Designed miniproteins, single chains. Designs and how they scored, part 33

Each design is a single chain, and the fold is of that chain. pLDDT is the mean over its residues in the fold that is shown.

## One batch from the design tools (miniprotein)

Design m1120
Fold by ESMFold2-Fast:
Structure m1120 (fold): chain A 90 residues (1-90)
Amino acid sequence: SDREERLRLFLGLGNALQDVIDSIDDPEKLKKAIERLKRELDRLLQAVEDGRLDRDSAISVLRDYLAILREAGAPQEALDLVEEAIRRLE
């Protein structure tokens, strides 16, 4: 169902974001966490392009996640990935 897919996409992205935050003090883990974040962002963008996820809902969630990353002191590379995803949806 559309609701189940939306929850799964947002949960996957949220878990990738948490992995970045948990890996801030470990450069090797952080690199892998950022690669995972990029894959989950690409997956979310594809779901919007396919009409499986509402664009405005995706933008709203990405803005919330960007705020969380900034508050957690995530590296600029992770912030740039989320900002790029927002820009592609606008």
Scores: mean pLDDT 87

Design m1121
Fold by ESMFold2-Fast:
Structure m1121 (fold): chain A 77 residues (1-77)
Amino acid sequence: DPTEQAFKKFDKDGNGFLDKEEFTLYAKALSKILGLNLSDEQIDEAFRMADIDGDGRINLEEFNKIVDIMTSPEITG
């Protein structure tokens, strides 16, 4: 699962969560690879949508949902 591999690669401390900085780095790398040209604002909005409890961290389930949104063939929003 490419998303799970990406999550584990950026979860350097192995705690099962990505913080805002780790997520932003991943999203920017993915944006370059797929030519999505995601803005910092779009990445920030995606993280806020995943981080529903506002603790500044997202788990694998939330990460999967947001990656699916960001990698849509037509980005709406």
Scores: mean pLDDT 72

Design m1122
Fold by ESMFold2-Fast:
Structure m1122 (fold): chain A 70 residues (1-70)
Amino acid sequence: MKESLPGGLPTKDREKQIEAIARVLRAAGVDEELVEEFRERLRKNPDASSAEIGAWVDEVLARQAARRAA
């Protein structure tokens, strides 16, 4: 349907989405370095799908788990 975001979220709405996900990552104990890397990735990819963003969240959580295991 044409109600889907044709060019991604407006910058302000994307920043709110980034901050919401960043809070979840911080609550999961993710390092600020990984949180900032994730935020920049979302800013570079404003057209990223929800599935793609979810995969990136899983990747960040896996990297944090590896850091804690080291």
Scores: mean pLDDT 73

Design m1123
Fold by ESMFold2-Fast:
Structure m1123 (fold): chain A 84 residues (1-84)
Amino acid sequence: SPEDKEALKKLIEVETLISLAQAFLVISKKTGDKSAAQKAIELAQKALDMAEELKAKYPQYSKQVDELIKQAQDVIDEAKKLLS
């Protein structure tokens, strides 16, 4: 359906933001660059906000979206430890 196509597009956008956040987290861990850790938090927070909106609009995808929310939260938590 058109709604399923829109949901799939948003899921890919959230997954892409999480992947980019994970890349910046790896850069921060390997180089000690705190700016990269901050970028990881910003990207993961954006992914988290989009995922929560997606879950509200398409509750049938809640389980898949919850998995993405957990991945985004894990990036935020780990990046915050690098800034402490």
Scores: mean pLDDT 89

Design m1124
Fold by ESMFold2-Fast:
Structure m1124 (fold): chain A 76 residues (1-76)
Amino acid sequence: MEKSEKAAKIVGLTLRAIGAIMEGDEEALRRDLFDLVKLAKESGDPEDIAIVKRLADMAEKAGFTEIAEEVRKELE
């Protein structure tokens, strides 16, 4: 995957994850966040990892504590 293509996918998944948090859609949030974790780990870019960590923090604040903890564990 080229850098520009990967960046576009990260942006798209980030927006979907935010939407899932706002709608309270746990299944969509889990799917989109774990897709983001995979892309961030593949890129190795600290900025991509930081985006995933911020989304995990937002998910935890919204009550999705288990998903947030699972995402943080996968980033280790």
Scores: mean pLDDT 81

Design m1125
Fold by ESMFold2-Fast:
Structure m1125 (fold): chain A 81 residues (1-81)
Amino acid sequence: AAVDLAGVRALVSSIPRSKLPAFEAHLAAAEEALAAGDKEAALQHLIKAASYSTGRPPGDLPEETVERLAARVAALIAGLS
């Protein structure tokens, strides 16, 4: 299935700066779980990370940070399919 990269970027760009460390921690945990073959744990961490998105207009995160994090989310989604 095709990953909607624009949608992923929009989600990541809505993460408040104050929640960024928690978001990145859950992405790292999801990546570790997927590497270990634990797709259920990886999905749970990805869902938790996504819960930090506000769905509101873009926050104050730098464009390079948004692109880097969006790429990580897209890779996780691809690995879970």
Scores: mean pLDDT 78

Design m1126
Fold by ESMFold2-Fast:
Structure m1126 (fold): chain A 92 residues (1-92)
Amino acid sequence: MDDLKLRLGELAIRLHGLALESTDINRRNTLMQIVVLIGRGLTYWEQGDYEGAIRSFEEAKDLLKKLDPSSSLNQETIKVLEEAIELLRKQL
């Protein structure tokens, strides 16, 4: 569990860095929303709100799928989010 939380935190930091480099306002805003949703999901997970965590991670995943399908970072983040969602569903 802590391993997935650490990976999601690291990916959120990398996505935040990408948002800061973006000159496109729409792309920047979407990346920032994803970062916020991942952080919110991690907070819910720490609080034992697995349903809240799953919802936040699913929203983050949906936004990532709409951004850039060629991005290796986006693909890696989606994969880790899917692993976290599956793990959390087994805890319910």
Scores: mean pLDDT 86

Design m1127
Fold by ESMFold2-Fast:
Structure m1127 (fold): chain A 95 residues (1-95)
Amino acid sequence: SEKEKLKEAIERYKKLLEQLKAMVDQIAQGSVANPPSLDEIESAIQDLLQAGQQVRDLARRAGVDESTQREIDELLAKTNQFIEEFRQLLAAAMS
């Protein structure tokens, strides 16, 4: 069902977000032997953005209630803020 697909998409999205957060933490710690590459970071961001779009599309098709829609919107907004803050930090560090 569309609701089952939505649950799977949200779980995948959360997993991708945790992977990106782990990559950011590894870069921040400065003592890691093999920090993630810029290509790996960009790939992780692209996967997360694509998964976010899938969550939006599935939520719309599944006709979720207002409470569930708010939770999804908050998750996506918080994740987008995290990505933008990380991009700003990278830009500042390279200046």
Scores: mean pLDDT 80

Design m1128
Fold by ESMFold2-Fast:
Structure m1128 (fold): chain A 97 residues (1-97)
Amino acid sequence: SLEDELLRIDERYAAEGRALAEEAAARLATASPEEQLALRAELLRRQLELLRRAREEVERALEKYNAPEELRKTILEGIERLEARLEAERAALEAEL
C-alpha cells in the first residue's frame, strides 16, 4: 500500500540520517574550531542531498498509488520546508567561513 511504502521510505532515510549524524559527531569531537565550521557545512550539504533523494522516492510512491492532491501537497510541502530550512542554515554557516 501507499502507507506501507511511505513508511519504508521514512525508515530507510531516517536510518541514513542517523548514520550521517553519528559520523559527523565523531569527526566534530576531534576537530579544531575552523574544521568544525567546515564539517558542519559538509553535514548540511549531505543532509540536503539525502532529503532530495527522499523527496524523489516519495514523489514516485505518490504517483504510483495515484495519491489524492491534498495528501501529496501536505507531504511534499513538509519536505520542502525542511529543505528550505537546511539550505538557509548552510548559507548562514558558509557566510561565517
Scores: mean pLDDT 85

Design m1129
Fold by ESMFold2-Fast:
Structure m1129 (fold): chain A 78 residues (1-78)
Amino acid sequence: SRLQRQTYAVARGLLLRGRVTGESMTDVGRRIGLASHRLGVSPQQALDGIRRAGREVGLSDDDIRTVQRAADDTLRSL
């Protein structure tokens, strides 16, 4: 769907930006959570977008889980 594609694209862009800037996986996750909230996506849609984008940009499973946790925590706090 459009929201799935938008969530994936945002997650991918923020992960690549974080890699270039040396931003922590936790801080990248918070940014993705905030962006996902603005898009009106569910926590599950955000987590799926992060997993797909994280795998494509070559993150470890541990880093993907860190980003997902931070994004989920951020979404649930809003």
Scores: mean pLDDT 86

Design m1130
Fold by ESMFold2-Fast:
Structure m1130 (fold): chain A 65 residues (1-65)
Amino acid sequence: MVLIVGFGPKGRKAAKELEAQGKEVVVIEIDPSKVEANVLLGDYKDKEFLEKAGITGFDEVLEFT
């Protein structure tokens, strides 16, 4: 599983490319205006948020601004 932080243009492109490679992708965005149905609103540094969302055992983290 790959965790993507930020769902701006670069994050969107990275998510599509990784999904096309058959990888599981989870996206987190802190800006509610950039959140879509398959994007989680929150802070990836908040361990309680990650635990509640079931985000465990990610292999990689990609951060975009």
Scores: mean pLDDT 73

Design m1131
Fold by ESMFold2-Fast:
Structure m1131 (fold): chain A 100 residues (1-100)
Amino acid sequence: SKISELIKKMKEIVEQIKEAVEKGDYETALRLADELNRQVVELQRLLASEKPTLETAILSTALTINVAGLQFAIEKKFPKEEILGILDQIEEILEEIEKL
């Protein structure tokens, strides 16, 4: 499905952000996080159209909050361990959305 393809692309971006953060390349990490946020907006549109449930709304909201938190943490150059923790939460949320 288009949702499954989008989630796969988002997971690939998350892995690229992890690599950039591990290397201390916060400029690349922020650019990728901005791309991830654009994908989140598209995923929200698709989920609202194709799977309009309370569970979907909760997971979609959690994803939006975590990606915003990721952008903020990278921009402010938070410790890498904190940024990686946010990325792990994003992956978990994406896996839960994929099960819907």
Scores: mean pLDDT 90

Design m1132
Fold by ESMFold2-Fast:
Structure m1132 (fold): chain A 78 residues (1-78)
Amino acid sequence: SPLDRLVEALERLLRYAYENKWDKETVKKAVDTMIAKVPDPELQERLKKLADEAIENGLTKEDIDRFVAEARELAAQA
């Protein structure tokens, strides 16, 4: 689905940001830009909250994997 593809793209973005040592503000802006394409405002807010939690925790593999799992659950319920 388009939402599953968005989650995959967000996962790749977060991993790239971690590997290239992006600052948190740059990551948040990139994530917000991608999530803004989601037509459901409630889903946008929930995805942003999950992404912000992963970003604040330092984007470790565990944080990104948790984000992906939770975001996929939201996509499946949409």
Scores: mean pLDDT 84

Design m1133
Fold by ESMFold2-Fast:
Structure m1133 (fold): chain A 107 residues (1-107)
Amino acid sequence: MLPEEELESVKRELERLYKKGELTEEQYELFLENPIGALLAIQLRHGFLSEKAQEELIKNIKDEKTKEAIKYGVELGKKNGPFEELSEKEEKAAVESLLKFIEEAKK
């Protein structure tokens, strides 16, 4: 699991996004139940990964709640504006790093 300090930071950011109207009530509830998925969704919302890399990340995640949280983050990223696309090599490395982070955080 994430450290308590990091969990509190994620919860504060989720509350801020919900109050700003960037999260629906369903998305906010899902993220509160899955803080790891919430952290990933927040990072994806800022558009650090291309659409292709985001789809590849989702495809490789087996936990349905984490997958749903990431999908919501991707949708928010598409709505909130343009982002810089990474090279295919950089995107692959980012996806692999995020998947490793998810697996380590579950332990």
Scores: mean pLDDT 64

Design m1134
Fold by ESMFold2-Fast:
Structure m1134 (fold): chain A 54 residues (1-54)
Amino acid sequence: MMLDLRKEPSPDAEVLGRYPQSDLYPLGTVEVDGKKWWLVRTKDGVTGWVLVEK
């Protein structure tokens, strides 16, 4: 699946890019409003947030 990589762990945050889930290396998680956000690093070195739970 393709995920929107965001600047912040918020659905309103700027989208830095779209990446396949296989290209994302998980670094950690935070929970915001009952939703789990993953801090990830892409294989090209970009760090950002993706929503794992919809």
Scores: mean pLDDT 78

Design m1135
Fold by ESMFold2-Fast:
Structure m1135 (fold): chain A 68 residues (1-68)
Amino acid sequence: MGGKEEGIKAAELLIEAGIEELTPGEMVARARELGVSAGGGATLGMVAVSSGKEKMSPREALELLKKG
């Protein structure tokens, strides 16, 4: 399972779509709408939840994924 790589792809697609901030649930839903795998959307949502923030930008989530 490419959780990290799929999460990076999900974040990049949300950035390209011009999305600034989303809740974890909104990140998962929006990534799914953009054709990201379920694993990628879930990985992105988990990163957002683990940050402790109510909302996170896809760019911030991408930076966290690239560090790990």
Scores: mean pLDDT 75

Design m1136
Fold by ESMFold2-Fast:
Structure m1136 (fold): chain A 68 residues (1-68)
Amino acid sequence: MSAEQQALLDETLALAERLLANPALSEEEKQRIRRAVAGAKEAAAQGDLVALKAGLHELREMARRYGI
């Protein structure tokens, strides 16, 4: 994959790890984050940069709600 795709995937995984470490998250929210991670890995494997950027944006919005 490209350096840009790798950087976006790495940021998505790091952000998901920080979110999943938050004890305020419900099991439903944790499952949503795990699905987002699976989707990001799939998008990266397929070279889908647009989907990868969209997934990261969703996680960033969630992180903003938790002050991360």
Scores: mean pLDDT 82

Design m1137
Fold by ESMFold2-Fast:
Structure m1137 (fold): chain A 56 residues (1-56)
Amino acid sequence: DEARARLGAIHGRAHARSRSPEELDAAYSPEERAQISQGLRDVAEPSHRQLEELLA
């Protein structure tokens, strides 16, 4: 129940941010975007390496 409410809030915020490019720029600083990119790399790196091996 609480988890569903939090997911709804996150989804709502993501949806609202698609409304204006200016709001997106204001919502995330360069430092915050760098932190997000680092987190994504930590998750995606194993899958990315496996895809590279498949593609040869």
Scores: mean pLDDT 57

Design m1138
Fold by ESMFold2-Fast:
Structure m1138 (fold): chain A 59 residues (1-59)
Amino acid sequence: DAIVESLLERFPDEEEATRYLREYAETNKEELLENAKLSKEIQKNKDKEKAKELYQKLA
């Protein structure tokens, strides 16, 4: 993960880098959860739309 590697370069202490990531996740957990849900929903909708378009082109 490029983000983790960048953090380890800035904070060579693995424990400090882990603590920073944990605190970041706690403070931004609602946004992270919302983004994850949105990404899953977008993927589902794209799959359904692609199927519909293919059937319309064949008809």
Scores: mean pLDDT 63

Design m1139
Fold by ESMFold2-Fast:
Structure m1139 (fold): chain A 62 residues (1-62)
Amino acid sequence: SFDAELQRLVAEFARWRADPSLSQQEVLDRLRKEAEKLKKKYPEHKETIDQVLSHLERLLRS
């Protein structure tokens, strides 16, 4: 389901963010690529995905 895949993306982001081998830019690039895949699979949820992406990008820069 969409909710399960969105929760998986958020959990994956948390793991990437915690990984000291990944730069902030590498985490951002992975996040954006996975969000684009999710938007292609669930185009009706594009606005929700974009809002979540914006929130996660803000957290990454904190």
Scores: mean pLDDT 85

Design m1140
Fold by ESMFold2-Fast:
Structure m1140 (fold): chain A 75 residues (1-75)
Amino acid sequence: GPVVSEEERKELNKKEVEELKNSDDEIARKALEALEKGFEEFEKFLLEEAERSDPGGGLRAAEFTIEKLKEVLKE
């Protein structure tokens, strides 16, 4: 059946995340650093493109989008 597999996968991933948290903190930390750096580069690019295309509306829309993405990624 469709849909039930997502909850089971979420539970499996949670267990795997707990194992990673208890072992290989170095790998988890490096992954977080890489993600943060990647996000910063993307944020900068998006803001520059928005300012270039529409300095009034586009820039504000991009800033709002980035703020929402930061909220989602904080999870």
Scores: mean pLDDT 61

Design m1141
Fold by ESMFold2-Fast:
Structure m1141 (fold): chain A 68 residues (1-68)
Amino acid sequence: SPQEVIDRLVANVEKMLRELKAAGASPEAIRRVYDWYTREAVRWARENGLDAELLRARLEEVGREILA
């Protein structure tokens, strides 16, 4: 379902960012990766008829939790 696709995209981004943080990546490097993936994921979702604004909101929540 479209919701399952959004759930998987969010989970994959969160896992990637947590792994980068655990590996000792700088906050600046993690933010650059987060910003790039969020922009591209939202663009891709919009182009494929998914709820791009829901995806954006969920990725912004992930960013608030990890990047604080």
Scores: mean pLDDT 87

Design m1142
Fold by ESMFold2-Fast:
Structure m1142 (fold): chain A 91 residues (1-91)
Amino acid sequence: SNSATIAKLTSIAVDSGVIDQAQAEKLKIAFANDPERLVKELVSLALLNGGIQAGKEFVEALKKAGISSDLVEIAESEVNNYESTLKALGL
């Protein structure tokens, strides 16, 4: 269910250090019906806080936790887009 997926996504993000528990509770409310947008926002937070490596590590955490392939693909696409943008900027 979307509720179970959202709870799992926020739990993985807390365990990975992307967000704290208070932020997880707020995100569960804000994204209650939108797991795709939630995974994009969580990946964006990982990338902002720890760069490409943190984004890749978060994607691996999603895979290990058994998150659906569709959501994992969204997360990988966000990391790839970020990496491509940095390369284009010579960063």
Scores: mean pLDDT 89

Design m1143
Fold by ESMFold2-Fast:
Structure m1143 (fold): chain A 83 residues (1-83)
Amino acid sequence: SREELEAEMEYGVMLVRLSVLARVAEKHGDKETLERVEELRERLDELYEKYMEGKISREEFEKEVRELLEELRKLAEEHDKKV
């Protein structure tokens, strides 16, 4: 469905953002940021699975993705201060 496609695209965009931060952190030897990116990735995967299984609404999925994006932005700012 269109809703499934949109959720998959939102998931994919977040995966790209996480991968970019992981690459930058790896380049600078920031292992702490790499570990936290992996934790955010696991939370994102669990959230996507819950949505695909119909355990949460589209609105709840979008809210939780926005929260993860905010945490990712803060993590990127913390990394930037270290380098």
Scores: mean pLDDT 84

Design m1144
Fold by ESMFold2-Fast:
Structure m1144 (fold): chain A 72 residues (1-72)
Amino acid sequence: MAEELESLPLEEAKELAKKKIKESTDMEANIIAGQFGQAVFRRLNARTPPASPEESERLAQEAVKAANELLK
């Protein structure tokens, strides 16, 4: 599942994560949201040149925010 979310475009990964969260227990939903957050972080940080440590921390916070939006 994590690999599937990372291989898809972000919009498709978000829809897949939402669908799986709807069909899942609360614990499973948290795991799926976390996996989506990791996929978002990797996409945002996959640039040249790589993000600075401070910028990478901001991107991590943005990814956490995106994951939390799926759990609403």
Scores: mean pLDDT 72

Design m1145
Fold by ESMFold2-Fast:
Structure m1145 (fold): chain A 90 residues (1-90)
Amino acid sequence: MKILVVVLEKVDEESAARLEEELREAVREEGIDAIVIVVTGEVTPEGGTRLGALALELEKEGIRVKIIDARGLTPEEREKLIKEAIEELE
């Protein structure tokens, strides 16, 4: 299984739209089976809505998606959550 981990420092409407293009290209060209999206910073209502819609669309296409809210976490706490998400997907 090929798992892609993406770290987002901000989630707004524009960053969510760019993420969609990048993830769809990675799935098409690299054969990604699962995606872990790690949010470390600000999430706008519009960005959160678009990110949620993207995750649902990818899951309908057979790609497993996990979203981790890592805002305010230490690097060690963030690494632990990422590892746990990867283990759940395997």
Scores: mean pLDDT 83

Design m1146
Fold by ESMFold2-Fast:
Structure m1146 (fold): chain A 106 residues (1-106)
Amino acid sequence: DVEKEAEEAAEIVRKRIKETLPSIDEEKLERLAKAAGYIRLAAYYINTDKEKAIEYLEKAAEYLPEEYKEKAREIVEKAKKAKSVEELGEQIRELVELLVEAIDDL
């Protein structure tokens, strides 16, 4: 169940953020959790459906804080131009690193 993959990633991020910052704004928490869920879906589809993987990366980028959206969009544009699963995987990794930076900046 693809929806469970996203839900599991979202829950891991919610739990980790709440453990380090219990006072976090709920809307910020949910947006970061959704970004994580969409990144997991992109990774899930990487070898089977490049178009879906890219669509999920685009969705993940939209849930990042405004300060990170420009960098996220650059990653998505590189993902669209990826010629191999390896290149697409590099862009998924870069978006994960950007999400981690956004969480660390809370």
Scores: mean pLDDT 86

Design m1147
Fold by ESMFold2-Fast:
Parts: sequence; C-alpha cells; structure tokens
Structure m1147 (fold): chain A 90 residues (1-90)
Amino acid sequence: SAEMKAQVKRANELLSKIPKEKRQKMAADLPSLDKDGDGLISREEFVEAFKKYDSPLSQEEINELFDFFDPDNSGVVSYQSVSTFLQSAK
C-alpha cells in the first residue's frame, strides 16, 4: 500500500544515516545475538547493536526502526528481516 511504501521510505531514510559499511557489518553480526536459535532479537539487543556500531541515530529513531519491524508490538523482531533490510538499503 501507499502507507506501507511511506513507512519503508522512512526506514530507508533512517538507515541511510548509517554508512553502508557499518550497516553490512551490523547485519553480519546480528545472528550472534540469537543464542537459542529462535531467529528473534529483543528491543534491548536491537538498541545495543545500533549503539555498538556508533550509529548517528537517536534512541527515538532506533525505537522507530524497531517498531517498523515489530508492528504487532510483540517485543521481538526477526534478525533475518532486519539483516536483509540493512544490506539492501542504499
């Protein structure tokens, strides 16, 4: 939908603030946060990953990205979905 396309554009805008090389490294490191093999990472782990790579995003912007990947407010996101988005963003 047009609304979903707008949300995707906003997420890409936020990710574009992070250098591509840092995004690719973050994407590669995300699976290491999943110690039990469930394919999910928590909001806390997500925020820590973005801070670990010295992301220029504010805490509010990082939370906005998490909410984009977690629209049902489950408290977890698929690291595969996040990794794919990080790698594909220009």
Scores: mean pLDDT 76

Design m1148
Fold by ESMFold2-Fast:
Structure m1148 (fold): chain A 74 residues (1-74)
Amino acid sequence: MEPSLEELLEEMRRIREELPSLSVEEAQRALKRATEIGRKAEELALEKKDWEALREVLELMSEIRAIVQELEAA
């Protein structure tokens, strides 16, 4: 059974919350996972024309990428 759009968003929110406490290596793995989840969530949001969910997916991905970049720069 395919995960729902809400389940994908909740997983992305969880990744974002955990991310600042991770090592660089763990954060890079989390980014890869978030990217895969985010692509699925974006496709589902576009299919459903759920523009609110699409906005949240893009914002979460932007935040996750920014945190990983800061961890790598430290």
Scores: mean pLDDT 83

Design m1149
Fold by ESMFold2-Fast:
Structure m1149 (fold): chain A 68 residues (1-68)
Amino acid sequence: MSPLERALALVRAALDHYRSLGLRLSDEDVDKLVETVVASLEARGLALSPEERAEVRAEALRYAREIF
């Protein structure tokens, strides 16, 4: 699984988890979640390009708007 695919899977799983708790995340909360996921992957040696980071952020915001 690519770093991009891992980031997308982790963000979606986290958003699904917050929804299951009855919590709704703001766009700012979603941005912080994306930053946390990317930083966690970078700490493990899995770097994302700036374009891939933008793609993760766009998909996270899209998915959050769909499920919240």
Scores: mean pLDDT 83

Design m1150
Fold by ESMFold2-Fast:
Structure m1150 (fold): chain A 126 residues (1-126)
Amino acid sequence: AKSLEEIVNELLRQIEASTDVAEVRAHLLRILGMFQIQLNMAIENKDVEELVTVAEVIVRFSRQLLRIVEQKQDPELAEMVLRATQSLIDMVRAAYQEFKDPRIAELLEELERILEEIERVRRQAE
């Protein structure tokens, strides 16, 4: 079976190649759903190492979304990515509350910095 990161990277390539906002939204929602499932499974299994691993994949994914938004300069895409990144922060914050692992807290701070950069790009695209 493909790893979570391999599947996410395949969908990310489809997002980058797409000119259809509805397709991009569908791919983003699918990725968000996959992250939520993986985080929920790690929480249920009390697997803190897997929670950290999934949170690291989320951070790398969010950095790639920022890169795509910076390159495309599309305000509708930027708003959509901003909303997706806010959802990812909420998911990782919920995971942090379960075990209070300081590695997840550091990853949350990194996600919040990425969100600020996406918001900056969104404002510049207007």
Scores: mean pLDDT 87

Design m1151
Fold by ESMFold2-Fast:
Structure m1151 (fold): chain A 80 residues (1-80)
Amino acid sequence: SDALQAAQQTMVDLGRLASEVRKQMETSSQEESRKLLADLEKQFDAALAELARTQSPEVVASFKETVDNIIDYLQQLIDK
């Protein structure tokens, strides 16, 4: 559906934003990096909420797992 295609595109765009955030973290303090991660988490949560309006729970769960893996990876970079 058009809604699924839009949601998939949003997830691709957020993935690119996560890559940009990772690059910013390389020159950022731990405090700045935590703020960047918190802002990214809010954007992912908003995208998952939008996806939940039009998609099955199984599709939403799959995207949430991908989001959780990205957030966990970035959190590990801050904790180093």
Scores: mean pLDDT 80

Design m1152
Fold by ESMFold2-Fast:
Structure m1152 (fold): chain A 70 residues (1-70)
Amino acid sequence: MITLDEEEQEIIKEAEELFNSLEEEEVDRLALEYEADVADPKKRRLGIELGILLSLKRMRESIDKLEAER
């Protein structure tokens, strides 16, 4: 199995905590800001994780809407 190091695990946990505590609009803004920070690789990774979580939520909402129409 692929094992994440402690730093990666902390980034993922922080991303999940931010995603759960902030409004969707704030998460989207923060993800874009962090992804644009080319000088800080940890912030870029955090931004990517936030973006993934947001994308998964939006995809799920789209699927649920399609299922409700069927």
Scores: mean pLDDT 74

Design m1153
Fold by ESMFold2-Fast:
Structure m1153 (fold): chain A 57 residues (1-57)
Amino acid sequence: MDKAGEIAVKAARQGLDHREEQGRVYSEEERERILELAGRYGRQDALDEERRREELK
């Protein structure tokens, strides 16, 4: 993974932790999916995926 992908994954993980602290609930599978997308496509695409999943929940 390139350096940008590593940074994106770290930022996405921090964002998920912060949202869970505020009362959001994510399954282990959802967290893994978001982190995978962050590494492959960057943080913006991972956050868009999370937003869609929240709407369906």
Scores: mean pLDDT 66

Design m1154
Fold by ESMFold2-Fast:
Structure m1154 (fold): chain A 97 residues (1-97)
Amino acid sequence: EEAIKLLKEAQDHALEAYRAAVKAGASPEVIRLIREALENISKAIDYVKKGDKQKAIEYANKALEFLERALERAPPESQPHLRKAIENVKKAIEILK
């Protein structure tokens, strides 16, 4: 329950980061990285719901890698949203361990 809540909050923040990046005219690479993060957060949520904590952690870590790579190249408008998404994914991973 708590891990799903944190991953959903991360998904909302990553979606806001996506919208901000698109509006700011971010590179296609940044947009792709945020989309990859969103897909992997969605997969992590699905695996938490299925009771597969190991796969949930795997996909959450993949999402984290994409979010951190996006943050490095993201426009300033997107960065606060990416940082919040990263924080929530890290908290979800800690709870799932």
Scores: mean pLDDT 91

Design m1155
Fold by ESMFold2-Fast:
Structure m1155 (fold): chain A 68 residues (1-68)
Amino acid sequence: SSVDRMLAMVEETFKELGDSLPEALEREMLRETLLTIDRLNRGEISEAEAMARIRALNARARKEVAAL
């Protein structure tokens, strides 16, 4: 499912960043991921939009960690 794919993408990013990922950023990523999934399930956004949001979230996290 698209939800399984979104969760897998977030998990892969967590694995890549590892111990470098601050707890606050991890909590924010999980919150935004769950919000995106909820909006998709409510029909408020398309699958393509949800996937784009998750990709942008992961890219933002990688950039923020690189700036530490």
Scores: mean pLDDT 86

